# Designs tried in a protein design run: designed miniproteins, single chains, continued (5). Part 23

Each design is a single chain, and the fold is of that chain. pLDDT is the mean over its residues in the fold that is shown.

## One batch from the design tools (miniprotein)

Design m16771
Fold by ESMFold2-Fast:
Structure m16771 (fold): chain A 75 residues (1-75)
Amino acid sequence: MKVTKLFKVTAESPEAAEEVKRLIEERIPQIPGVLEVKTDVEGNVVYVAVTAESEEALQRAIEEIKNLPGVTSVE
């Protein structure tokens, strides 16, 4: 039962968005049950697609992203 979710991560600035993208690409694939992470940056927004083995693994990925430095919101 694989789940994929697309969400929007808002950062403090365009420079913070580039750093958030790097941290997502480095850290989020390390979470148990995360299978794939794709990111794209537009200004101060990082668009993120996460594929996980379960809804629980997806929720852990979202929680980790919310706690990254420079993140102001996750939708």
Scores: mean pLDDT 84

Design m16772
Fold by ESMFold2-Fast:
Structure m16772 (fold): chain A 93 residues (1-93)
Amino acid sequence: MTQEEAIDVVAAGMLLTAAVTAVSLGRYDEAIQAIKDATDLLVKVLERRGHKEAAEEIKKIGDRMIQAAKEGNVDEVRRLGLEALRLAIEATD
């Protein structure tokens, strides 16, 4: 993993943490924006490495996180966010 890729992954992790907090506070629009920004960063890292299948999986996880956020499902947003981060880290290792 390059330093630039590590920074993007850390930034995505911070955004996913912010999304979980926003959902728990009923700030669904802020949560959805944070999820979109986080998934865009992870997709960018994976596509740059040629991991197209992992990038497509992250996009699908992002869509599921947005749906969970709209439903106020904090636990599902947290679970899916961790799944997305693990997938990105494992693919770039």
Scores: mean pLDDT 85

Design m16773
Fold by ESMFold2-Fast:
Structure m16773 (fold): chain A 93 residues (1-93)
Amino acid sequence: SVDDAIADMRALADSLRDQYIATVQAMKDKGIDFTNDDLLAGIYVLTMESTVLTLERMTPQVQEQVIAQDVANVRSLAEHTNILLEKTNKKIS
């Protein structure tokens, strides 16, 4: 359902935000330099949040119209964010 898809995207956005915050904190704790890749990951996290928040505030009729595109966009941003976070986490470990 549309509601299930929105809930799944909310959970994904929240999970990646929490992972990003934890990664940035670990970098600070270990004195690891913040790079352009880390900035880009942060931009992707904020973009996912903006997309999901906008979608949650739409009427059901508008949600039905945009859901497929928003799901594809959020999934793409999540995949790119995961790749960037994995690269940074290898430097932390």
Scores: mean pLDDT 89

Design m16774
Fold by ESMFold2-Fast:
Structure m16774 (fold): chain A 73 residues (1-73)
Amino acid sequence: MKEENIKKAREALEKGDLTAAIQYLREAIKFVEDPELQKEAETYLREAYRSLAAGDVPAAREHLRKGITVIEK
């Protein structure tokens, strides 16, 4: 389940579907067992929301990419 959501989040991000990428990343974070990595990924997810709300799509993409990378490794 975690790996599947990570893969889907990455695919959505590559396709430019930020709404889907956010949703899959949020689901994947729930299955992260390392509390430090979970907190770091949640921070990037929050920053992605903030950037998207401000209309900064490039910043939102970068924060989503970083969040995915944290929980993937």
Scores: mean pLDDT 80

Design m16775
Fold by ESMFold2-Fast:
Parts: sequence; C-alpha cells; structure tokens
Structure m16775 (fold): chain A 74 residues (1-74)
Amino acid sequence: SEEEALAEAGELMRRYEAGEISPEELTEGLARLLPQLPRTVGLVVVHETARLMREKGVPEEEVERHRARLLAQV
C-alpha cells in the first residue's frame, strides 16, 4: 500500500541517517518503493534523499547518479 511504502521509505532514510546502510542500499530500496507512491510524494522523497546524502558528505557526482536513478522510478 501507499502508506506501507511511505513508512518503509522513511525507515530506509532513518537507517541511512544513522549510518546503518550505504547510499547504494538506500537508493536500491527506495527505487523499489517509489513506483508505489504518488508522483508528488515520490519527488519529495527523492529531494530529501539527495539532501541527506549531501549532508553525509557523498560526492556531488554520486548524489546526481542516485538522484537520476530515483527520478526514473517516480
């Protein structure tokens, strides 16, 4: 469901922020969930994911690759 997909997306982002998963694991998990979300919600998730990655010091070229992959799923 949309509610379950959004909750799982939030949990993945929380685990990433806590250092429990890699940027690659976060992106792979979110890519599976984004098709289950409304486009407007998916775009917010993509934006927040890119912000978190930048705050964690992920290089901009890597953030852009992850963002492009996730946008393809929205």
Scores: mean pLDDT 89

Design m16776
Fold by ESMFold2-Fast:
Structure m16776 (fold): chain A 105 residues (1-105)
Amino acid sequence: TIASKIREAVTVLSEKIIEALRYAEQGKLDEAIKKLEEGVKEASKILTELLKASDNPVIKDEAIQMMRLMEEGLRKSEEQPEKLGEIALHTAGRVLVHATRALGA
């Protein structure tokens, strides 16, 4: 279902952010960024399937916003690895707002 795909994308992103934060705590910033890249790639793949499965323009717009925010968060983390934890948590919060709106559409 549409709702299941939104939840799956959020779950995948959240799990990869947790892995990234564990590497960041160890000072392994390259590994942390790699985990964020994996999360963005996997969540974006799920959201792309959602775009193909839904004819609802609100759901499509919210999915596109989620993908853009994830890509922005990854870019900012690559530019400022020392702020990775702050950037990742802020990105997760913004993505969750759009996921919540999509679930209500």
Scores: mean pLDDT 89

Design m16777
Fold by ESMFold2-Fast:
Structure m16777 (fold): chain A 68 residues (1-68)
Amino acid sequence: KVEEIAEKYGLSPEALGTARKAIEYEKNGDKVKAASYTTAAALLVIAQDVSPEVRNEAAKELIKLVDE
């Protein structure tokens, strides 16, 4: 799932790794760490040198993926 987002939007390895950690924390019930890593992953996506539309869609999909 997170790998599909990375392939679709060209996420950096750092953004992908951070998103994976967010998902694992959410799965383990650590809501605070899950939220922190989700925010960090979204910020890493926003910092990438890609179009604003691609950045925004990738960040939205990452946030939704962690919440699910």
Scores: mean pLDDT 71

Design m16778
Fold by ESMFold2-Fast:
Structure m16778 (fold): chain A 62 residues (1-62)
Amino acid sequence: MSQEKIDEILKKIGFSKEDLRDPGKFRLAIKKANDMKNSGELSDEEYKAVIKEIEKLSVSVK
């Protein structure tokens, strides 16, 4: 999945990359992505890709 598409999904859940550098906001973003997957607003593939990028951003914040 392209980085641009992942960025659009992050905007759709209401979080920026800056938000994901905050551990509290990082956890809220994961919860919101999960809620949107359960509501059908995100596909399983989109959800997996965005969670993986959120995890990458938490490691790459340095």
Scores: mean pLDDT 74

Design m16779
Fold by ESMFold2-Fast:
Structure m16779 (fold): chain A 85 residues (1-85)
Amino acid sequence: DEEKEKKLFLEIVERLREVIATIPDEAKRQKALALLDKIVDAFNKGDYDSANKYLQELFDALDDATRRRVLEVIAEVAREYEKEE
């Protein structure tokens, strides 16, 4: 169901914005937010290859602690998706 997939994607994005907003380094925070915006734009265009590329760039830009939090958020939302069918 496209509506469920879109809602889950938007939930992930909102939670990722909250995690990224906790980054104390302004330059790193701005870079991470810009990459998240590129992921959202690519996903909305159906360009999943570019979305995946920007996601990889986002993970590379994050420190280990922030990357772990991002992965936890994605895993939490993915578990809820699997439970709902």
Scores: mean pLDDT 78

Design m16780
Fold by ESMFold2-Fast:
Structure m16780 (fold): chain A 81 residues (1-81)
Amino acid sequence: MKPTQEELKEYIKKLLAETDDPEELAERILKLAKEHNLSQEEIGEVFDEVLRDPSLSPDQKVKLFLAGSILMEKINEELKK
């Protein structure tokens, strides 16, 4: 079953706590997106929601922003195939 935006938000927050590597974070989110056929728009909406969460530290927001940039590059590369 496709995860809800709330489930995706909680999953991303969990990954932010488990990994300090933006590349690993991006790869795990990309794998989830591929498995559930999530659109780039759906992924972007979840990232925006998490980035606006006041419970996140500035360091966590920077990590998520970097992971989002890496994820968008990976998605664009897949779309060229």
Scores: mean pLDDT 77

Design m16781
Fold by ESMFold2-Fast:
Structure m16781 (fold): chain A 81 residues (1-81)
Amino acid sequence: SEFDELLEELVKLLKEQGVSEEIIEELVRTARRAARASPAARSTAFAQLQRMIDELKKGHFLSEESLRSLIEMLRATLAAE
């Protein structure tokens, strides 16, 4: 799926930026949870994903390409049914 392809590209970029495997695994888990969330849980799951991305941006110097990849993943997560 487009979401899975965006997620794989994001993982590659974050590894190149020196983000730890533990943080990457938690981000992937949170993104997949948000994409699969029921309507009742979607808002909470999406808020958790946004918070995690904000913490990544504060804790790591991310390239423009990495930031663009994160935004595309967020858009794909919101578009998921």
Scores: mean pLDDT 75

Design m16782
Fold by ESMFold2-Fast:
Structure m16782 (fold): chain A 60 residues (1-60)
Amino acid sequence: AMADALRAQADALEAQGNTLFKEAVKAYEKGDKETADKLFQEGLNLYRQAAALRRQADAL
C-alpha cells in the first residue's frame, strides 16, 4: 500500500538521521564542533522529512 511505502521511507530516513547523529557526537568529541553542528542539522532535517511522510501516510 502507498501508506506502507511512505512509512518504510520514513523509517529509512530516521535510520540515516541516527547515523548522522552518531557521527556528530564523534566529531564533537574530537573537537570539530563545526562538523558536529552540520551533521546534527542534517540529521534533524531527515527527521523532519520522515515526520512529513508519516503525516502523509496517516492521511491516507
Scores: mean pLDDT 88

Design m16783
Fold by ESMFold2-Fast:
Structure m16783 (fold): chain A 70 residues (1-70)
Amino acid sequence: HMKKITLKLADGTEIEIDEDDTPENVARKLLEAVKPHYKTEKQRKLAEEFFKKIAEDPERYKRLVEALSK
């Protein structure tokens, strides 16, 4: 049974994820929420790389989700 977790971004944007969601899917949802704030292709690529690295690091991923879910 899926429990929903709400992640809050610094700009006040809220994203719902499933408790058992994959790091890759959560990183994708976070990237989509922040993309409108980036005006250049370079900024968007940097954001994509950042969230990919977060999804690849279990400790960083856990800390990010905990920080955003408070």
Scores: mean pLDDT 75

Design m16784
Fold by ESMFold2-Fast:
Structure m16784 (fold): chain A 65 residues (1-65)
Amino acid sequence: GGKTPEEAAKAGKDAVEAAQWFRDQGHPRGEEALRAGEEALKAGEAGDYEKARQYVEKAGQLLGM
């Protein structure tokens, strides 16, 4: 997924949900990943696929995914 702005926005939402879950489980980078996921969602909603993808990847890296 993530080939269109709509898919990128969904990936951003999924990243936010994952980061919230990991934060609630005590992950030390959960809050940073949540901020990255929120930026991915904003970029995806704005139609910026490339920026959304970069922030989704950043959130995943912060969570060790």
Scores: mean pLDDT 77

Design m16785
Fold by ESMFold2-Fast:
Structure m16785 (fold): chain A 89 residues (1-89)
Amino acid sequence: AAPLYRPDELLMEVLRKVGATKETYTLEEILTGVFGYAVDEGRFDLSGEKTRIDFSDTPLHEILGVDSIEVSDYQLIRDALLKHSTLVP
């Protein structure tokens, strides 16, 4: 089975906005929720050569530590989300 994570309150603020109601999530569920939040907030910039996500003035800015990121840099997104989550044994 995939490992389960408990998000911190800052990450849960994002996940609740996309309808999350559980205490624990897989990393893929967390990623899906975060991308869903970015879609709902209109944070995808498709005008450039690569798709970017803008986190300015959102809880994601505090989670990721950057104003924007390329969608192709998903490893940086994953690492930041793991820092805001606790692995459930």
Scores: mean pLDDT 78

Design m16786
Fold by ESMFold2-Fast:
Structure m16786 (fold): chain A 88 residues (1-88)
Amino acid sequence: SAAEEQARREAALKELRDMFLEFNDQILELEKEQGYTPEFYEKIIELVRKLKVEIQARLADDKEILEESLKMLEGIIKTYERRLEKLG
């Protein structure tokens, strides 16, 4: 039903928000520990890859949210890989 679809979507969005909040906290902690170094960018890329795996596992039942989230995470990986390349 439409109500069941909406409830599933709302649950998926809440879980996605919780995962992104945890990810943001991990980035802030890493920034405090290392500053803007090559190791910092490498660890962010690893964290994004880990988040991608978690999102694929936890949001598999909502294709639209999953596809958009993975697209955003791939964009983040490419951005930090480009920044890392410019530092090396």
Scores: mean pLDDT 82

Design m16787
Fold by ESMFold2-Fast:
Structure m16787 (fold): chain A 112 residues (1-112)
Amino acid sequence: SEEEAIKIIVELAKELDRAFREGKSLQELMDIVKKAVEKFKEALGLTDEQAFLLFFSLYYIAKYLLDNPDLSDEERRKVILLAAETIGQILGLSRETIDKIIEEVKKLHDEL
């Protein structure tokens, strides 16, 4: 369901942000992503193509964040929001649902 997708994306964003702040490696971040992709496959019935695109999109975003440690908190927030929007688009979520995800991810950043 779209509500379940929102929950998984928000939980993923929170877990990735925490792992990044804890200085986890790209490999450890991608292990988190891999587990989340499996949850999306179970919850939403993703195709192998959707799972592949999701994994590699998040890989490039995680790599960008790790390669640019001097990004401000605001710049890092913008990249995380772009990641959330990209996930929603790959999953074929409605614009209304993607906007809800963006609002929830924004709240997480304000709480951290």
Scores: mean pLDDT 79

Design m16788
Fold by ESMFold2-Fast:
Structure m16788 (fold): chain A 104 residues (1-104)
Amino acid sequence: KELEEFKKQLENLKKRARIHKLILEMYDIVLEAVKDDPELAEEIRALFDGFEVPELSPILKEVKEVMEKNGPVEALRFLADALGVPEEYRKKIDELVEEIKKLE
């Protein structure tokens, strides 16, 4: 019983770690889309790292609201849409979202 319980806990930790990794891939795609705007990139990093940002750009104020209501996956998806990320990157983000859903 104890060995089975430990194996289940370890498997659950691995699933959560994989979900986190996929979220980070979405995050990297978004940061690539804003690479020419270092101020916006820094605000995005601070927001997703959970730091209080006293002055947020208008787009990130909306992203923060989506994150508070729907979580980081939906917030990153919303941000990608708002930034007008090219369809190629958008498809990659959608694939990552589907992988996350399959792991939950």
Scores: mean pLDDT 77

Design m16789
Fold by ESMFold2-Fast:
Structure m16789 (fold): chain A 61 residues (1-61)
Amino acid sequence: SKETEEGLIESVELFIESVKAQHSDEETKEKVEFLIAKLEEAGYSQEVIDRIRKIAEEILK
């Protein structure tokens, strides 16, 4: 994917899955929250943030 919102979301989903494979669900959640904070600081929309949160919830317990 090129630099589109869908491409970003797909990359984040793969990142969360890779983190979960090596870390606890609690540690994965902490890393996801850190990533979300950086995306918010970078000016990404609430729609993108909400989609990422839902993906993380589906991947985690």
Scores: mean pLDDT 80

Design m16790
Fold by ESMFold2-Fast:
Structure m16790 (fold): chain A 74 residues (1-74)
Amino acid sequence: SSIQKQIDSLLEQIRSTLGELFRARAAGDTEAAEAKQGELLRLVNQLRDLSDQAGIPESDFHARLQQIADEVAA
C-alpha cells in the first residue's frame, strides 16, 4: 500500500537523520545538531501518524524506533 511505502521511506529517513544528528553532536556542531533534531522530530511525528493509520500498535512503533536508535548508536 502507499501508506506502507511511506512508512518504509520514513524509517530510512529517520535512521539517516539520527545518524547525522549523532555525528553533528560528536563534532560539537550545535547549529547542525539543532537542525537535524528538528528534522528528526518532524519525521517521527509523521511516522507516528502513518503508523496509527496503518493499525500498527504503539508498542511496535516504539520498539522499531528504539532499534534504529540502538543501531545508530552502535
Scores: mean pLDDT 86

Design m16791
Fold by ESMFold2-Fast:
Structure m16791 (fold): chain A 92 residues (1-92)
Amino acid sequence: SLDEEIQKLLKENTEEARKKARDLVMKSLAEVYGISEEALRSGKLTEEEVKKMAENLGLQPFKSVEEAAKAVRELRDGALYALDIQFEKAKK
């Protein structure tokens, strides 16, 4: 599972492991949202990606592409921040 891979990388606690963990989180989030990794990284979405994301997450349609893009950026940044906190706590 993603959690098992992240836990293994946290035990290694190297800069390389941290980069790999970030890449895994980004890939997982893109799959869950049903958008491209590039769209997730840039925070720029098409109307088709916005519709697909709402459907994949079981959400009501977003009011605008801008609203959806903001939600994606906040969720992305929150996930990466949580990951950074885990790596800092694992630091010896």
Scores: mean pLDDT 81

Design m16792
Fold by ESMFold2-Fast:
Structure m16792 (fold): chain A 105 residues (1-105)
Amino acid sequence: GPSLTLSHKITGVDLSAEPTIVAWYRQRPGEPPQLVALLARVDGEETRFYAPEVAGRFEISYDVAAQTAYLRMTNLRPEDTAVYTVQATVGLQTSYGPGTTVVVT
């Protein structure tokens, strides 16, 4: 299937600080939000989570210098059609990105 990278500039939190957690959620029509990917940096260590439906197809990353979060999506399926949102939490502060509608035909 096709590939697409979502990017969003994170404001209000400093991605160079720790602990840092960046999470991508998706919401399909009529369904609750689902966590699809998470990247945590704690004490110099990096941990990733992926929902089973996207594992091996999606890749989460962020760029500290650019203050930007990314979700690289490969082998996209019609089932990946959703509104995608990003949240970045540094310490006790959370920054929320707007929704991005992804349509896969």
Scores: mean pLDDT 88

Design m16793
Fold by ESMFold2-Fast:
Structure m16793 (fold): chain A 61 residues (1-61)
Amino acid sequence: SEKGKRVKAALERLEKEAEGASEEVLEQLRQAREYLDNKDYEGAGRALAAAYVLLQEEKAA
């Protein structure tokens, strides 16, 4: 599905950007992968959004 492809691409990109990030960011990325594997694209999107916000906050600190 197109949604699944977009979510997978976003997850893989954010995982690369999150190298060395906090355990909190990494946990959200793990949850996003679990949702994606279950084809829960809404859950995956929410977890990715949470990881993105946390990663931006860490970069601003």
Scores: mean pLDDT 83

Design m16794
Fold by ESMFold2-Fast:
Structure m16794 (fold): chain A 82 residues (1-82)
Amino acid sequence: SEFQYVLDMVKAYNEENYQKVAEIFSQMLNEEVELKYINLGLTSLGLPPAKSKEEAAQIMADFLRSKGFEEEANQIEQLASN
């Protein structure tokens, strides 16, 4: 279930496990999860919704950088950019 990714990401966020937040978000992109579930994840973390998966990746990358997870942020941007 796509909703399970959202639940798992919120759980990781509440545990301050930002590496796992990045891993789950990357999995959602790789599995072509619909933008509506990606946005449900973002808004559940207090982040703004995105108009595209590329914008969602940038929002998540900026969040991860703010927590000191530069490498994970760079990986997510690379995954979303073609």
Scores: mean pLDDT 88

Design m16795
Fold by ESMFold2-Fast:
Structure m16795 (fold): chain A 74 residues (1-74)
Amino acid sequence: SVQDFADKQWEEMLKEIEEAERAGASADEIIAILNRRFGELVDALLAQQTPEAQAQVQRLVERVGRVIEEIRAR
């Protein structure tokens, strides 16, 4: 499903971020990874042109915003 696809890509992004954090990446480097992966995911979802994919994009925008604020608050 669209939800399963989005959740898998989100989990893979979080793994890359966790690995970068363990390697001592800066907040800016982590945000760059997040922005790149998020952009790729949004493009893939919007290309489907379905209401389900659009709903996932809205949910992900809210989630990404929270993660960025948490990283910047460190």
Scores: mean pLDDT 80

Design m16796
Fold by ESMFold2-Fast:
Structure m16796 (fold): chain A 67 residues (1-67)
Amino acid sequence: MGEVVAEAELVIGADADLAAAVREAMRRAEDKAVAKGVPREDLEVFAEVTPLPDGSYRVRAVARRKP
């Protein structure tokens, strides 16, 4: 796996637009990685959605450098 360059996290309610939250978290992680000096073409971005016990969702995006 490539090196982790940047991360972004959102916590959203059960009634929120999950797809929009995933896109926003991924965009934030990518923008942070670019700000750290890694070109967009060298990045892979992944998102993880974790349901929380209170009915909310944690959306975490990770930007990794391609090998």
Scores: mean pLDDT 81

Design m16797
Fold by ESMFold2-Fast:
Structure m16797 (fold): chain A 57 residues (1-57)
Amino acid sequence: MDGRKLMRVVEWLAQNPNRKVTVGELYRIAEMSRGTFSRAFTAVAGISPREFIERYR
């Protein structure tokens, strides 16, 4: 799992509080494919990127 790319997304989310965002924007920021990003994010966060956006954005 590419933790450095995932950390870019975490940092971006911290710097852009309450900004509406899509899963497509997140994996583009991570510079990962959609499938790779979803697996990596779910493995670290315990929830899918879609669920994260629905709950926290």
Scores: mean pLDDT 75

Design m16798
Fold by ESMFold2-Fast:
Structure m16798 (fold): chain A 68 residues (1-68)
Amino acid sequence: SGIEELLAAARESLAVAESIAAELKRAYEQNLPLKRGLTVENAPEVLRALAELFPDSPVIAAALALFE
């Protein structure tokens, strides 16, 4: 699963986690198709996992707020 690979990469790198969050935020705001098996339905779960790993990231928090 593309999501499992993304989460594995994000666990090792804040930059990767923030890149995923920024991509999701941009796709939501611009109504663009989501990539790598991400959907509007599963994006909040992915973003919550990222926020748990990096609770002090404003980029991840901003993305999660849009998908709640």
Scores: mean pLDDT 77

Design m16799
Fold by ESMFold2-Fast:
Structure m16799 (fold): chain A 80 residues (1-80)
Amino acid sequence: GKEEELKKIFEEFLKELEKAKTEEEIIKLIEKLAEKVAPLNPTLAELLRKIAKAVPQLLEKGKEELIKLIKEAVEKGLAT
């Protein structure tokens, strides 16, 4: 179903995110995630686009904090 498809998209995103080394690569991956998620959950896609715009500020706290925020956003999207 929709939740299973969203989980698969997110798992593929996390694998690519582990390989990303630059701010530009991370931003592009989150934007790509938002695009894939948009047909399934438009509200989550908009939240992910906001996170992508905030990546420079979020990376100041470290990549782990950014990953945590994205996980929380997806989990909230799965719950709705």
Scores: mean pLDDT 79

Design m16800
Fold by ESMFold2-Fast:
Structure m16800 (fold): chain A 96 residues (1-96)
Amino acid sequence: NLKDTLNSLNTALQNKDYATADKIIAENKAALCKAIYEGQDINPLSLELLQTYASTSKAKQVSLKYAVNFYKNIGNEREQYLVQAGLAVLADCPEK
């Protein structure tokens, strides 16, 4: 289930095991796409950022501008990884 997936992702991130985190995300893209579109909690991924990207025809421009501003304020490798991984998931989600 989604909760178990997100718990496994959080454990991988705590261990700085980004290879395992990438695998977890890749194996669960369909569930993550559904969660983003339905507004389900996807902590540690940023639902707000990903929903902004998904919800409008202008979302790509808005999300890129937001991501640039977000990256400027991130001094943490984990947080930078989460933004990049979340946007990569969304790029592979079906268009609405």
Scores: mean pLDDT 70

Design m16801
Fold by ESMFold2-Fast:
Structure m16801 (fold): chain A 82 residues (1-82)
Amino acid sequence: MEEEFKEKAKKFIEKLKELKEQIKADESLPEEIKELKLKAIDIYIEALKKAYESGSLEAYKEAMEEKKPELEKLEEEIKKLE
């Protein structure tokens, strides 16, 4: 279970890093929107890294719950700019 979860978390981190690169390359997005989206992705990557280190889905959920207010603020700022 732990090894399988760690591998899945690693793959999700890799996918988020690819998404981050796509956002950086998107010339149609305003710079302010890019910065906010990249911050949101970094929060997800940090939560997944905590899950990867602990081998626990619960650790991921707890990290996401802790960061939920910050993510909601970032989403609101993005919506204001769109």
Scores: mean pLDDT 78

Design m16802
Fold by ESMFold2-Fast:
Structure m16802 (fold): chain A 79 residues (1-79)
Amino acid sequence: MEENKGGVYANKALSKAFEMARKAAGDKSKRELYEAYQLVIDELLKPEAFKEASQAKTDEEANKLLEGFLRRARERVRA
């Protein structure tokens, strides 16, 4: 496993999560989405989760991985 290339997609997913959280913070209709993205960011900052996210090889795969983390985060927000 190469950290250089894998890290790029993991970092891109993390960067997108930050951007989506920032955008959602300004929109009251997306408050639950904001909370979910905060949990995604927190999870992706863990070494194990970042390594998992590094499995993405394309922008589409990185988006699907981010969506997977988001789905689990949304379950925690509603729990």
Scores: mean pLDDT 73

Design m16803
Fold by ESMFold2-Fast:
Structure m16803 (fold): chain A 101 residues (1-101)
Amino acid sequence: DKEKIFKKNEELVNKFLGLKTSITLETLELLVESISDDLPLNRLQQLLVALYELTKRGVLIEKIELEGDKIILHLSNGKTVTIPLGSTKAEVIAIIDEALA
């Protein structure tokens, strides 16, 4: 159930960002679709893109860490996704696609 995966992943992302509000998966999709592929993303935007892309693929996030200017996501498949500060939407998607290949 993608909705259960979304809720668990959103909880970790919201905790990491210090957010108290929740959104629907449909709202997340619209937010991510509104982001240009080629613009440098802030951390909120990077995590929203990663949340959406991992949820679509049915992958749970187990842990989120910050290492300098990098976000490190530990995934339920045992793989790790590293997102550098200023990565574009296209770059975040490519990193996730490689990790899940």
Scores: mean pLDDT 85

Design m16804
Fold by ESMFold2-Fast:
Structure m16804 (fold): chain A 65 residues (1-65)
Amino acid sequence: MQAVLDEATRLVAAGDVDGAARLLSDATGVYSPDEIRDALRALLDAGLSPEDAVREVWEGAQIRK
């Protein structure tokens, strides 16, 4: 699972928020890609690092399981 977070963080850092959202959606099975994309954009706009934004989305999905 850490490998998914690392890959999603790499995609966000490279500017590929859409790719990161799709990866996290496929890995969690809880949120749609659009929901994750919107959450990632909101967190990044709030000043979170790519790593912190990805972790927040992932932890939210774990709570909903």
Scores: mean pLDDT 79

Design m16805
Fold by ESMFold2-Fast:
Structure m16805 (fold): chain A 91 residues (1-91)
Amino acid sequence: PTVVELTPKEEIALELEREVHRAGLAVEERLRALEAAGALTPADKARAYEELARLYEEAARRLEEAGLLEKAEEFRAAAEELRERARRLRE
């Protein structure tokens, strides 16, 4: 048995990753429920992607402030991809 202690930066990264992952699962569940009910629209998908993109962007800023630049860049890229997907759904 080994006791593992996270650094403050590692703890921040883990918390933010868990937060975004949990939000992603909630979004997927919501979209799945709407699809099952026959109520899912492109606007619902766009809004879901915009919501998730905002969370990734917020997490990226917090990671950047913590000095976790590589992880912040990864999260910003994910946010940009989600915003582009949402934009295409609204066209």
Scores: mean pLDDT 80

